# Designs tried in a protein design run: designed miniproteins, single chains, continued (5). Part 60

Each design is a single chain, and the fold is of that chain. pLDDT is the mean over its residues in the fold that is shown.

## One batch from the design tools (miniprotein)

Design m18072
Fold by ESMFold2-Fast:
Structure m18072 (fold): chain A 73 residues (1-73)
Amino acid sequence: SKASELAAKARELLEKGDLHGALRLAFQGMQYDPTNPEVIDVLRLLAKRSEEKGDVATAQHARFLLDQALAAQ
């Protein structure tokens, strides 16, 4: 699905340390399907890794999107 494709690209950017790029693609994936497990997984990973790096703003944004995705189920 388009959501899974966007989640996979977001995961790739996350592994490269591009937190902002990963957030943007994960958000787009949510717009296609907020219940997609790959979108939910990449949002969880983005939130965790952003917190570990001390990027509080990105972590908070990723957590907000994750909560929105989970509320849509």
Scores: mean pLDDT 86

Design m18073
Fold by ESMFold2-Fast:
Structure m18073 (fold): chain A 100 residues (1-100)
Amino acid sequence: MEAKAAVRLEGIPEGVTLDGIAALLAYYDIKVVRLAFDRERNEVLILLESEEDAKKAYEYFKKLASNPNIPDQYKPKKIELVSREEAEELLARADEVREF
């Protein structure tokens, strides 16, 4: 399935896995095409089926990051909607990839 939009998470908390992110997004009915982890830069790329799915994922992680009841150690440090070129660059350097 072709990905139409992407979200990048930076500063991933310890113990977070791609399978865990996939399960979380599936719970919120967000359709993921691929997930990639760059462990050197501590970045995760989320490739979504639609721009609407990317917006939902982005809003979810932004809400998580702004929640004062969740300790900072369990939050990503940066969340961005990224271009195709930025997504392709991260995929090229990813240590781990999951396809759906």
Scores: mean pLDDT 81

Design m18074
Fold by ESMFold2-Fast:
Parts: structure tokens; C-alpha cells; sequence
Structure m18074 (fold): chain A 84 residues (1-84)
């Protein structure tokens, strides 16, 4: 039954991906699109992802990744700039 639960998870993610693609085509707000994309990535990879607004149209994305060299989770930061 674990295989059934895995299948249902994959189907749910596929539906969310299609909804996100439709929002892109309809010209939805880029902030909403970025947030939904990060949420989907977080669920697929199992990583903890957070979003923080630094400035107008500038967002800081922080996620925790496992570093095999230090054997600890380290925070990686990426700055995203949205088109005005």
C-alpha cells in the first residue's frame, strides 16, 4: 500500500505542476508563481525552503541542503529579482 501512496503523491504533484503552468500562460503575478514553484520544489526534494522579501522586487530564497563533507545541513541563499 506504500506504492499506492507514492502513486497518489506523484499524481497530486503532477496536477499542481499543470495548474502552475496554466497560471504562467494566463500572466499571473510572478511573486505567486515563484512561491508556488518553491513550494513544489520543497515537496519534491524534501528540502526546507523559505522566502524573504529584501527590497522592492528582490527576494531572498533560503534552503537547507545536506553537505556530505561537513555532514551537516547548510543554508544556501539565492537572490531572485522579479521583473517590475
Amino acid sequence: KEAQEQQERVEALRERFKELEKLYEEGADERDLIEKRLELISEVTGQKVTLKQLDENVYEVTFEVYDPETQEFIKKVLTEVLEP
Scores: mean pLDDT 61

Design m18075
Fold by ESMFold2-Fast:
Structure m18075 (fold): chain A 80 residues (1-80)
Amino acid sequence: SSMKRMEAAKRFAESLIKNAEMMIKSKSPVELLKAMLKSIEQAIEEARKLEPDEPALSKEVIEKLEETKKKLEEQIKKLE
């Protein structure tokens, strides 16, 4: 069901965000930060595909992923 797919996407997004924040805090190499950024961007795209069925929950997931994307981009910029 769309709800089960969105709940799975939400849990995956939360795990991905936690890992990204840990990588920023530990000052991971730029190459690893860029790999995580790509993973975040792919997670956003997957959440967008679920938006027609679950608009409110999809929007919440996308918003959190976009916030983490900005934090990763800022950290990458600081290291370059």
Scores: mean pLDDT 82

Design m18076
Fold by ESMFold2-Fast:
Parts: sequence; C-alpha cells; structure tokens
Structure m18076 (fold): chain A 65 residues (1-65)
Amino acid sequence: SEEFYKKALEEIGKIDHEAERKIREINKQYADDPQLGSYLASKVAVEAGERQTKLLKEAQKKIAE
C-alpha cells in the first residue's frame, strides 16, 4: 500500500523541518562558540537521519507484504 510510504514521507518531512529549526537555533545560541555549535548541530542532524532511515525501511517492509 502507498499509504505506508506516504505516511513515512510525511513523518520524514516533520523530522527534517524540526531538525533544521533546532540546528538554526543552536547556531544562533552558539555564535560565540561556532565549534561547539557545529558539534551540537551535527548531533541533531545525525539523530534526524537515523530516525528517517528507520521510518523509510519500516514503510518499505510493509509495502513488500
């Protein structure tokens, strides 16, 4: 069913939007310490990517039924 893939894409979009917002706020808050800001932002990006990959794989499994 395409519904599982569509739902996964919607959740991926939400995760991406939230991660971008958090990264933007981190970069603003740590403008005085860009090295720490970059490190914290990279953690947000990695976590978001892992969550997105998990959602996509689960959707693909359900479609393959």
Scores: mean pLDDT 83

Design m18077
Fold by ESMFold2-Fast:
Structure m18077 (fold): chain A 82 residues (1-82)
Amino acid sequence: EIEKLEEAIEHVKRAIEALKQGNVDEAIRHLQRAAELTPDEKLRETIRGAIELAQQGRVDDALITAESVRKKLEEKLEELKK
């Protein structure tokens, strides 16, 4: 689980960088992979929300949502490593 969560975090980070560069297609691919790797259903649903925002051209909203997901995934990882 820890390894999958770390991989999900890396994909969200890459999606954030892609969104900052305006590379929406790349960001969507990374967010889709992050959702597959995320075991938490609520966080997975939030990632899907970020995908929909990106698909609608709402890049700033997608970026805010992806940043929020990254923080929550990192918090969950820190709790699991205790």
Scores: mean pLDDT 85

Design m18078
Fold by ESMFold2-Fast:
Structure m18078 (fold): chain A 72 residues (1-72)
Amino acid sequence: SDEGAEAFERAADLMEKEGHPQASKAARAIADGLRRGEDVDLSALNLTDEEQEAFGRAVREAAGVPGALPPP
């Protein structure tokens, strides 16, 4: 869905700003695949363990999953 694609695009922007270009590229590829209704093969990307972790964090943040304690 477009909403899912937008979440991955926001995650890509976040990861690019944090210095994770390959993770950002993976998120953009997923967003494009979602917009086209196709699956994306992430095994074609050379993501490091650090970039995979950054990818997971950024996607959860973009999807609205809390990562820290809520504000008072």
Scores: mean pLDDT 68

Design m18079
Fold by ESMFold2-Fast:
Structure m18079 (fold): chain A 64 residues (1-64)
Amino acid sequence: SDMEEMEQIAKDILRQLGTVWSPEQLAQAQKALDDLLEEARRNNWTVDQFLDRMGQRISEIGAS
């Protein structure tokens, strides 16, 4: 399902970021991804919509 794909994408990105990001950035990313997954579930987002929002949020956190 789209939700299973989104959950796997979130897990994979957090794993990848965990190799280079600080614990503080990872905590922000975990919360942001949890919030995005909740919004995706409520609004029936496509995987593409989720990826777009995720990319924006990860870029914002990484730039801070």
Scores: mean pLDDT 86

Design m18080
Fold by ESMFold2-Fast:
Structure m18080 (fold): chain A 62 residues (1-62)
Amino acid sequence: PVLRVTFPDAAARAAAEERLRRSGLEVEVLDERTLLVHTPNLTVARALAHELEREGARTEIL
């Protein structure tokens, strides 16, 4: 599954992009505040969505 993640600002998006890529996840930058994160399964997608939402992001599992 793919996670669409929208951040409150561009700095938060950039920081998250760096962390997620460092963790070995495939990440696409859609715009200044939006990332698409490719996850291996729904369990990882849900865990990551919960973590990112605690940081103020909004998530959608595609």
Scores: mean pLDDT 87

Design m18081
Fold by ESMFold2-Fast:
Structure m18081 (fold): chain A 92 residues (1-92)
Amino acid sequence: MAMEEERRKAEEETARLVLEADRLAVSDPERARELVERVLELHEEDPEATTRGVLKAAEEAGSVSEREPSAEEVREGLEKALEALEKKLAAE
């Protein structure tokens, strides 16, 4: 179904954005913040696809978790990451 393809694209886009944000978090925290904000927007539109995308990015980054987080836990994690980046930018 067309909706399944759009969901897969949202998952892949989310994974790409998360990996890029992680890579840029130290060198370009302002850009990393923009990427995390975009992931939060995607999570509002499709929390299931976005949660899978975040998990895919974590696996590619070598993160191993004994338990898969819920969509709500993923959103909270993204909000905490955004807060950490904003605090880092405010400290400059």
Scores: mean pLDDT 77

Design m18082
Fold by ESMFold2-Fast:
Structure m18082 (fold): chain A 76 residues (1-76)
Amino acid sequence: MKVSKTGKKYAQQLIEDFGLKLSEKDKEALARYIDESLLRGYPKSRKKLTEKLVEYGLPTSTAEIIAKKIYKYLVS
C-alpha cells in the first residue's frame, strides 16, 4: 500500500526528533500508522498506542519507545 506524503513527512520528523534508527519497513509501518491516526486521532493510553503500532508492524520494543514519547507529548 502507498503511504501518503504527509504520513512519511511526520514519520521522518518523529524519527529525527526522537533519535530513532528504524529500518525502511519500520519507517513505512510508522508512516501508515500516522496516516490512520490523522483520520481517527491517537489512542488515549500509551498501552493502546503501543498495541496499535505493533499491529502496523513495528517491533514491540520500538513501539514502546515511540508510544512513550508520543504519549508524553500528547499529555503535556
Scores: mean pLDDT 72

Design m18083
Fold by ESMFold2-Fast:
Structure m18083 (fold): chain A 73 residues (1-73)
Amino acid sequence: MIDEVIQKIKDAWLKDTDLTPEQEAELNRILEELKSIPASTDPEVVKKRAILLLKLYGATDEEIEKFLADFEK
């Protein structure tokens, strides 16, 4: 689940703008941190981390809404 959300963010940025090595390293670092955190019953934790990643890559509110809609279906 969390990997899917992060992958969507990464994929979108790779298609629109090439990720720098630094950005890709940061994305992978955050992904590993998220994997190490025990699962919660609240998906909001996963969503908040995904939103932070989107903001890190300069996503607009519109882009964030799109990814959240995809996450929730």
Scores: mean pLDDT 61

Design m18084
Fold by ESMFold2-Fast:
Structure m18084 (fold): chain A 112 residues (1-112)
Amino acid sequence: MEGLEAQAIVSATAPTVVARKAAEEKLENPEISVEELAKKYGVPERMIRLEELYLLYKRGEISLKEAAERLGVSVSTARRDFETLEKLLKLYEENKEEAEEQAKAEVARLLA
């Protein structure tokens, strides 16, 4: 994959990683509203809510059924959304290294 394509994928998937950080802050400080975190991190409230419930599910604190009920969707939809979230995070991590190597090459050219 070309470095420019990797950078485009990282840019497109980066909001997923940012929403994860917002969700982690929400879990540490439950009194902070999702709206405030959405403004702070520049991501949609819906993404923060999805990430928060995914983290609770992964910790074993809630079931997939409870996550679906809190999202207002079917269990099948919640499962699909969580699988999509995992896929987007994996795409970010897989392409982040290539994007970082391209940036490193550009810096090396400036120092040569």
Scores: mean pLDDT 76

Design m18085
Fold by ESMFold2-Fast:
Structure m18085 (fold): chain A 68 residues (1-68)
Amino acid sequence: MDKELKEIEEEGKRLVELASRIPDVGVIQLVSGVLLTIARIYESQGKYEIAEVARRTAEELDEIARKL
């Protein structure tokens, strides 16, 4: 669980960095929507910490899209 959470955090950081370098609002919004769906799946499995990381990554992507 702890290791899985760290891996998801690192992947989220890379995704945010990629979004900041390739500003495509449509693609960023699509990925954000997918992450929100993944967050709900993790919540249904009782993995609330992982779900929260996915949700926060989606919020960060939405903020990048809003600034474009």
Scores: mean pLDDT 77

Design m18086
Fold by ESMFold2-Fast:
Structure m18086 (fold): chain A 92 residues (1-92)
Amino acid sequence: MAELEAAARALIDALRYGGASLEEIVALADRLIAAGRRFLAAVPSPAVAEAIRRFEAARDDLIRNPGPETALRLIEAARELVRTAREVLAAA
């Protein structure tokens, strides 16, 4: 959980402050995906798997059409992934 939260925070900060390159943002997004997949390996959850898929779609959308709307969607998807993982962990 701590790794997932740290990866999400790093990505959200990079997107909010606008100092990161697209390459750096993609690397941070890939770190969050890796953390999410490790969470799934430890705690199997269809809800978390779906949140990861939505996050991957938002990342791909940002790569194709970089802008404030795609950046906001990626931030929202990252927050949703962390929220979903927390809910699943709290229910276990």
Scores: mean pLDDT 86

Design m18087
Fold by ESMFold2-Fast:
Structure m18087 (fold): chain A 104 residues (1-104)
Amino acid sequence: SMENIRLLTKAAFVLMATLTEVEVLVRKYKLSKEKQKELRELLDRVNKKVVEVMKNNASKEALEELKKEVEKLLDLLKKYFPKEEFERIKEDLDYALELFEKAS
């Protein structure tokens, strides 16, 4: 339906904007090259799972795989960034996942 297309598009934009914000925080907090590499590998995995979700109209399997990668990203963000930055990013990621679930 057109409503599902709108929800999927909005979910993807919110999630991608949030991943971009993580890259800004990497620069702001001057993370070590090792921590930057670990974060970028997770950002790349999350991005690939978003593409898979978009290709198969938010199938349950694709959504569960996306959620797993997002959980790994959140665990890393909690370790590397202050609580305030972490909570803001978590809220945006949770919102994007909720939109993907509504589209399924």
Scores: mean pLDDT 88

Design m18088
Fold by ESMFold2-Fast:
Formats: sequence, C-alpha cells, structure tokens
Structure m18088 (fold): chain A 67 residues (1-67)
Amino acid sequence: SVVDELVELLRELGREEDAEAIERNPNSISVLIATLLRLMVEKEENPEKSELYERAIELLKQLLKEL
C-alpha cells in the first residue's frame, strides 16, 4: 500500500518517529503535513538522497489527496 511504501522509505531515511506516527495515524492531516514540511527541508540539506526524499514527498501528497 501507499502507507507501507512511505513507512519503509521514512525508515530508510532515518525518520523512525515520522514512520511510526504515520503507521499509527495514516489519516492524520496534521501528521502528514508536518512530515511533508520536514522532508522538504531535509531534501535541500541532503542532495545526495534527493530522489528518496522526492519519492516520499510524492507518496505523502498522494495520501493527502485521498483525504
């Protein structure tokens, strides 16, 4: 599922707390938005992992669209 793929990506990026929060509350707009903003900042700070951050951001936007 989109949630499972996102959670795995967040763990790969070292974002365990965000992964657990989304796994627990995948329909929480506040959790999804907070995670999205953090990933946007981290993408700029870690250009070597930009593709992984872009994929996670895309999945977050898909979840927000389904709400």
Scores: mean pLDDT 85

Design m18089
Fold by ESMFold2-Fast:
Structure m18089 (fold): chain A 91 residues (1-91)
Amino acid sequence: SAAEEEARRLGEELEELLARGAPQAEIDRLAERLFEYQARQLSKKYNVPEQKALDVLREIWRLLRAGDYEGAKRVHLEMLEEIYGKKYELV
C-alpha cells in the first residue's frame, strides 16, 4: 500500500546516496526520515511507544556507523523481544 511504497522509496533513495558516495550528513538525514517512518509503523502495529522505537533505531544506526555489528545485533534483538514478548534470532 501507500505506506509500503513510501518505505521502499526511502530505502531506494538511501541506496542511491550510498552508491554515489554522498556526504555523510545527507545519508544521516535520509536515514533519520526512514527511522521516523519505521518507528510510526512499529508503534501503530505493535503498540510500542513511537519515541522508544525511534531511539532504538537511532542507536542501531549509531552502532553500525561505528562498525559495532555485535552491539547493533544485541539492540535489535532486545527490541524484537519487547515487541513480540519472546527472544528472536536475527534473520
Scores: mean pLDDT 75

Design m18090
Fold by ESMFold2-Fast:
Structure m18090 (fold): chain A 85 residues (1-85)
Amino acid sequence: MLSDDELIAFILTLSEDDAYALASDYVNRVLLRTTYLSKEEQLEALRRTIGFLRRLADALADSHPETAARLRELVDSMEENIKLL
């Protein structure tokens, strides 16, 4: 399995559109996989995903600033949703 660092390194080689598309697919796959988990396991998975997306946005900030901004907005939305659980 790719580590978070290996996945981030791969995404850095992509175009803005492809980088965002891959990140969005990753988030959607996490959401689908967590549907059958307990609320506690869902919260842990979402927190790990938020951590990954923050690291990805920081890594992309200089090379893919539009994607980095969009990922930060997604993270903020996910954190607000977690507070409601």
Scores: mean pLDDT 79

Design m18091
Fold by ESMFold2-Fast:
Structure m18091 (fold): chain A 72 residues (1-72)
Amino acid sequence: KYIEKGEKIVEEVAKALKEAKKVSDEAIAKAAQARGYYEEAKRSKDEKEREKLVKEAEKYAEEAKKLIEEDK
């Protein structure tokens, strides 16, 4: 449920980074934070914690996408 959503979000950011010709270090850092939260969600045994971590991953992924668009 939440893991599947998080995987889709971080995959979309990874594709955006690959397709971008120029990317700021800030955009890369935000994308890395999103993946980090997703990996923590996968390791969490508490469903409430997992939901919280996926929401954080979604937040940072959205910030990364905005920076990628701004860097173009």
Scores: mean pLDDT 77

Design m18092
Fold by ESMFold2-Fast:
Structure m18092 (fold): chain A 60 residues (1-60)
Amino acid sequence: KEEVEKLLEEAAPHLSKASQSVLRSMIDQGRYKEAAVSLALILRRKGLEEAAEKALKVAE
């Protein structure tokens, strides 16, 4: 919920505007777990393992 939004803002410099828009849309729709999982996958691909693990924990 609030944790997903904070993680998205912290990760924003590593995300494209398109990715940020999609994730924000998911959060606005109440799809917090889906947003957290999607964020974690993007962060892991960029080598941001610690941030990815935080997002996965929020998804659970």
Scores: mean pLDDT 77

Design m18093
Fold by ESMFold2-Fast:
Structure m18093 (fold): chain A 84 residues (1-84)
Amino acid sequence: SDSLKREAAKNKASAQYWKDLYNQYKSRYDDLERQAKEAMKKNPQLGQQLLKEAERLREKAKQYQELYNQLTDESKKLEAQYQK
């Protein structure tokens, strides 16, 4: 149906939004982990602070990835329904 097709498209667009955020946050925490490893050699306290920030961003990225996966799966189910 037209309604199912529109809902699938909305879910796909929303999924892409969360995927883009996941990729952005993943890049940021990868950079922070690299910085933390370098800092750890000379200032373990700073290194630990950077690792904590990296883990915070990693947790946020995981939430975005879960939203992306959920919406992608929902979109595929809706597409299967209207392609009959």
Scores: mean pLDDT 85

Design m18094
Fold by ESMFold2-Fast:
Structure m18094 (fold): chain A 85 residues (1-85)
Amino acid sequence: LLDKARKLFEEAQKALEEGDKKKADELYVQSAKYRVDYLVEKRDAEGLLLIGSVLLSISKNLDEDVKKEATEIGERAIEEARRIE
């Protein structure tokens, strides 16, 4: 999970450098999804709260096709953190 999240994040950064913001945003949201799954496995409530708050903060600035998914992932991270605590 963490390795997959890291690879997707690196691919997102490369897409952004190449000017493909839509692809970068899609890859970034996929990376965040795997990172949330990793933090849930680790029962890392603090990490889940942090990534959830970041995703909810940036979701409005993401490509329209992934805004809703980013918001849903962020809300899930917050809810999973609540279950751990």
Scores: mean pLDDT 81

Design m18095
Fold by ESMFold2-Fast:
Structure m18095 (fold): chain A 111 residues (1-111)
Amino acid sequence: ASAETRALAERLRKIADDPEERRAFHRVGAYTALLAALRALENAKAGKDPTVEVTFDLSLSFEEQYEKLREEIRKLDPETAERFDAAEASGDLDAVTRELLVEYEKQIRAL
């Protein structure tokens, strides 16, 4: 295997075996999904196709991906970024995600 393929295999194994690494992986996933939903909402409000692509780059550390995702969300909606950060810190990501998605549905239906 190439060095890159070997590094990827080792990273996937670390995620599989380490609960803290899996939590970091899930956190990046949650913020990626939120960024996609916000971009879809922004596109819908602009009369564009709500289809969005958000890249998951396993070559970047989860900390680097997390900080980049937080910055992009803050640029789109700083209040949503603050709510989601507070939810992540308190362990309430599921509840706050549900609240935000219901709010976004109402905004889309009002278009």
Scores: mean pLDDT 81

Design m18096
Fold by ESMFold2-Fast:
Structure m18096 (fold): chain A 75 residues (1-75)
Amino acid sequence: APTLSQDVTLPKGITVTQAVQLIAKELGLTVEVTGPREDLAKTLPEDFVIPKGTSLDEAVAMLNKKLGTNLGYRL
């Protein structure tokens, strides 16, 4: 699976859907973000750095851990 070539900073105030789509775009992927409605509506409380070498699955897992959400995606 593709992994990030550089660290990606997800800015405070974007939605978790936008955050996942930003990471997917850096990986050359187009995805639809899935999850509970309340989770999809959450925004990042602070800037969050996804490190170089992270896959999309790992980035989604990191966001879920940070925010207490159960986000997924489909290609």
Scores: mean pLDDT 85

Design m18097
Fold by ESMFold2-Fast:
Structure m18097 (fold): chain A 70 residues (1-70)
Amino acid sequence: DSVAEEVRKKVEEGIEELFKAHPEMSEEEKKKIKEAAYQTLEAILNGDEEAAQRSAEKLGELLREIKKKK
């Protein structure tokens, strides 16, 4: 439980730093990234490797789209 709480906190901090580094992101893009990151985290914590892989791929795609704007 404490490990899961610490991991969630680090994910939240990482998302906030990402948004600060990319102020050009729309609110819709921020919402999708946050949802994909939390879906990946929950799947990992639940040991669902298939769901974790799918969510991680979606998160990676969203991050690549942001990088292309630079």
Scores: mean pLDDT 76

Design m18098
Fold by ESMFold2-Fast:
Structure m18098 (fold): chain A 89 residues (1-89)
Amino acid sequence: RAKELADKVVEEIKKHAKDKEAVNKIFKKYRPAWQALIDEVEAKNTKEAQIELLEAMYEIAKTLAEEFGLKKLEEIEEEYKKALEEIEK
């Protein structure tokens, strides 16, 4: 489910490349569904659910960095790796 939501958000972001107003509307549109997933992951408290949510967040962050030419791509990748290591402990 987290991956499906991330795929939809990523697709909409790519359709509105470099349009910050459109991206803000996309996040507002998907905020309730995203919050529900965060709440579900917290309730399950499993490494699998945490990893799925982390992967979904990474896909969105990477897409934003690529579409807006942000210098944070390497930082996003390192944050993803560190978070994954912490969950896998």
Scores: mean pLDDT 74

Design m18099
Fold by ESMFold2-Fast:
Structure m18099 (fold): chain A 64 residues (1-64)
Amino acid sequence: SGRDILLQAVDLARPETEAKLKEEEELIKKENLSNQEILERNRQLFADWAQLVADYEARLRAEA
């Protein structure tokens, strides 16, 4: 089903997303970022994650 494909795409995206989250946490710790800057960076990170999931979903659908 479409939901099963989406969940598999989320799982495939997880390692790259977790690596990016760790990079962002280290940047926040080293830089004196404002709460607003952190929120804007997190919004971009979520947008990048959504695109990565969409790319994996498209690949899985093409292979079905």
Scores: mean pLDDT 83

Design m18100
Fold by ESMFold2-Fast:
Structure m18100 (fold): chain A 100 residues (1-100)
Amino acid sequence: SAEEEKRKEFAENVELQIETLRWLIESMRLPEEVRELVERIIELLKQAKEYAYEKKDLEKAKESLEEARRVAEQLPDEYPGLRRYVLEVLEGAEKKLEEL
């Protein structure tokens, strides 16, 4: 169905963003505490994907993205480009989720 295709597109988009974030943190040689925050965001993105695609629980998917945004706000001011990029990724995921 069209709804199943949109959920699949959401899941594929989130997976691409997860891979990009993994590449980014490996490339940047971040301090452990900053790396841990980004890894927590990746885990929350995985949860949002699983809730939206496998469990069809859009409310819990949204809650996972809201928690990821709270974690992203904890990223230190020393890495403004990283924080901005992560927040843009989360905003994009939130907008895609609203289309479901």
Scores: mean pLDDT 84

Design m18101
Fold by ESMFold2-Fast:
Structure m18101 (fold): chain A 75 residues (1-75)
Amino acid sequence: MPDEEEVKRALAIIAATVGILYTENEEVRKHLEKARDAIAAGNVDEAIKHLQEALKLDPTNRAARSALRIAEELK
């Protein structure tokens, strides 16, 4: 079984990807793509920064909010 941290990383990637699919805003999409890639690379602080920028642009993206919460648990 994958460890709990690996499961959280996978869930954060899934949440960020859902956020990308939900948004029609190119700027939000770019930040969510950078956040997803940063999570996959283990760069949690960079991922949090990009998720925060996406949520400043669109605070209604619930998947991005979930990704941010999970990413904060990976610190």
Scores: mean pLDDT 84

Design m18102
Fold by ESMFold2-Fast:
Structure m18102 (fold): chain A 78 residues (1-78)
Amino acid sequence: SLQDVLSVLGREHQRAIERGDLDAARSISRVAGEGLRLHRQGASLEEVVERMIELIRSDPNISPELQERLIRRLREVT
């Protein structure tokens, strides 16, 4: 569900804040915001998650290790 997707992003956002990685935290918030925007415009959950994954992979402020962790967890809830 969208709630599960947002929960995954929120958990990793909280972890980024806890370790002082404010750039990653900001990037994760941006990904969540874009997903919510697409969902409000009538996009399917699959389209929302695909777009989130694209944004995660193209964001230089998200480390490769965090990218793989986020993508894996998003796929687990969709």
Scores: mean pLDDT 87

Design m18103
Fold by ESMFold2-Fast:
Structure m18103 (fold): chain A 80 residues (1-80)
Amino acid sequence: SSEEKVEKAVKEFREKLKKYMEENPNASVKEFADKAYEIFQEILEELESEVTLTEEQKEKLKEEFDKLMLEAIEELKKKE
């Protein structure tokens, strides 16, 4: 179902962000933000090519993206 594909996309996004942070502990906030945006765009484009997303699904993806980005940026800033 489209719902299952959206759930898979969110999990993939989270896993890729976590892996990038673990592999690149010295990445700057900008480098991380640029990579996170790139990953999100790739996942979103692939997902939209496979399924038609509802407005609710798009909002949930954006909220999850924003939340994960803010949490990751805060963690990077604490590395002083």
Scores: mean pLDDT 76

Design m18104
Fold by ESMFold2-Fast:
Structure m18104 (fold): chain A 96 residues (1-96)
Amino acid sequence: DEKKLEELIKELAKVLEVPVEFIEGHINIESKEFIDALGESHKIEDLEKFLKKLIELAKAKDPNVYLAFGLGNKIEGYEIKDLEAEQKAAADYLLS
């Protein structure tokens, strides 16, 4: 459901302490790569499942979810050294 997807995006934004527009922008920019990486899933249900996983990991303060969104500066004691490389490594981990 589009409504369920919107609610999950809002919840993820709240947990990561970023504006909803930040999450929407990241999903829009990388939606093709994320959908392709999720394997054949143009299905809303698969995207909802992935967002639920990200929300749970973010609530557990998993560094990979923060790094994948370029939010390494929100991780206590973490210093961003190479933003693009760190984002790619974290995204690869989350999608594997």
Scores: mean pLDDT 69

Design m18105
Fold by ESMFold2-Fast:
Structure m18105 (fold): chain A 94 residues (1-94)
Amino acid sequence: MIPLFIKTFKDFVEKNKSKLSEKDLKIAEQILKLAEQADKLLNARAPPEQVQALLEQMRSLAKQIENPELKAKAEGLVNALETEYELNQRQRAA
C-alpha cells in the first residue's frame, strides 16, 4: 500500500509542477525522499525510533506547504505511513 501512496504523491507533483511554487516543489522532493526512506526502514523492520524520526520530519515539512491540495496529499502520505508503522508496532507487541 505505501508504494501506491508514494506513487500517487509523486504523480500529483509531476502533473502540477508548473502550478506549484519553488518552495512547495522543494518541500515535496524532501517529503518523497523521506517517505522512500521510511518505506525501506518499515520493510527492513528497523528500530521504531528511526521510522518515527522520519515521520516527524515529514509532518514538519507538510505544515510548511502553501498549496492546499499538495498539503492534503502530503498529510495523506504521512498518515498512510503512520498507519503502517502503528500496525507493525502492534504485531511486534502481540
Scores: mean pLDDT 81

Design m18106
Fold by ESMFold2-Fast:
Structure m18106 (fold): chain A 85 residues (1-85)
Amino acid sequence: SESDVLSEFQKRFQELVDKLLDALDNNDLKGAREYIEEMEKLIDEAEKKLKELNITNPSYLSLLGGYRGFVLQSRNWLKEQEKKE
C-alpha cells in the first residue's frame, strides 16, 4: 500500500518532469508553471495518503521533502524568468 503510493507518485512526478523540461525547451513558461503547480499538488496528495496509512518512516518523508525542494527551486527560477517577459 505505502509502496504503491510511492511508486505511483514517482511515476507521475517523472512524467511531469519530462513535460516541464519539454515546456522549458520550447520557452513555454505558462506550461512550465502549470506543471510545477501539478507537481506541488502531487507531493501534497502523496504526503496525505502516507499520513492516512500511518506511515511514519522518516525515509519516505525525507524523499518527499527532496521532491518539494526541487519544485520550490524550479518555481523560484521560473518566477525570475517570467519577470523578463
Scores: mean pLDDT 82

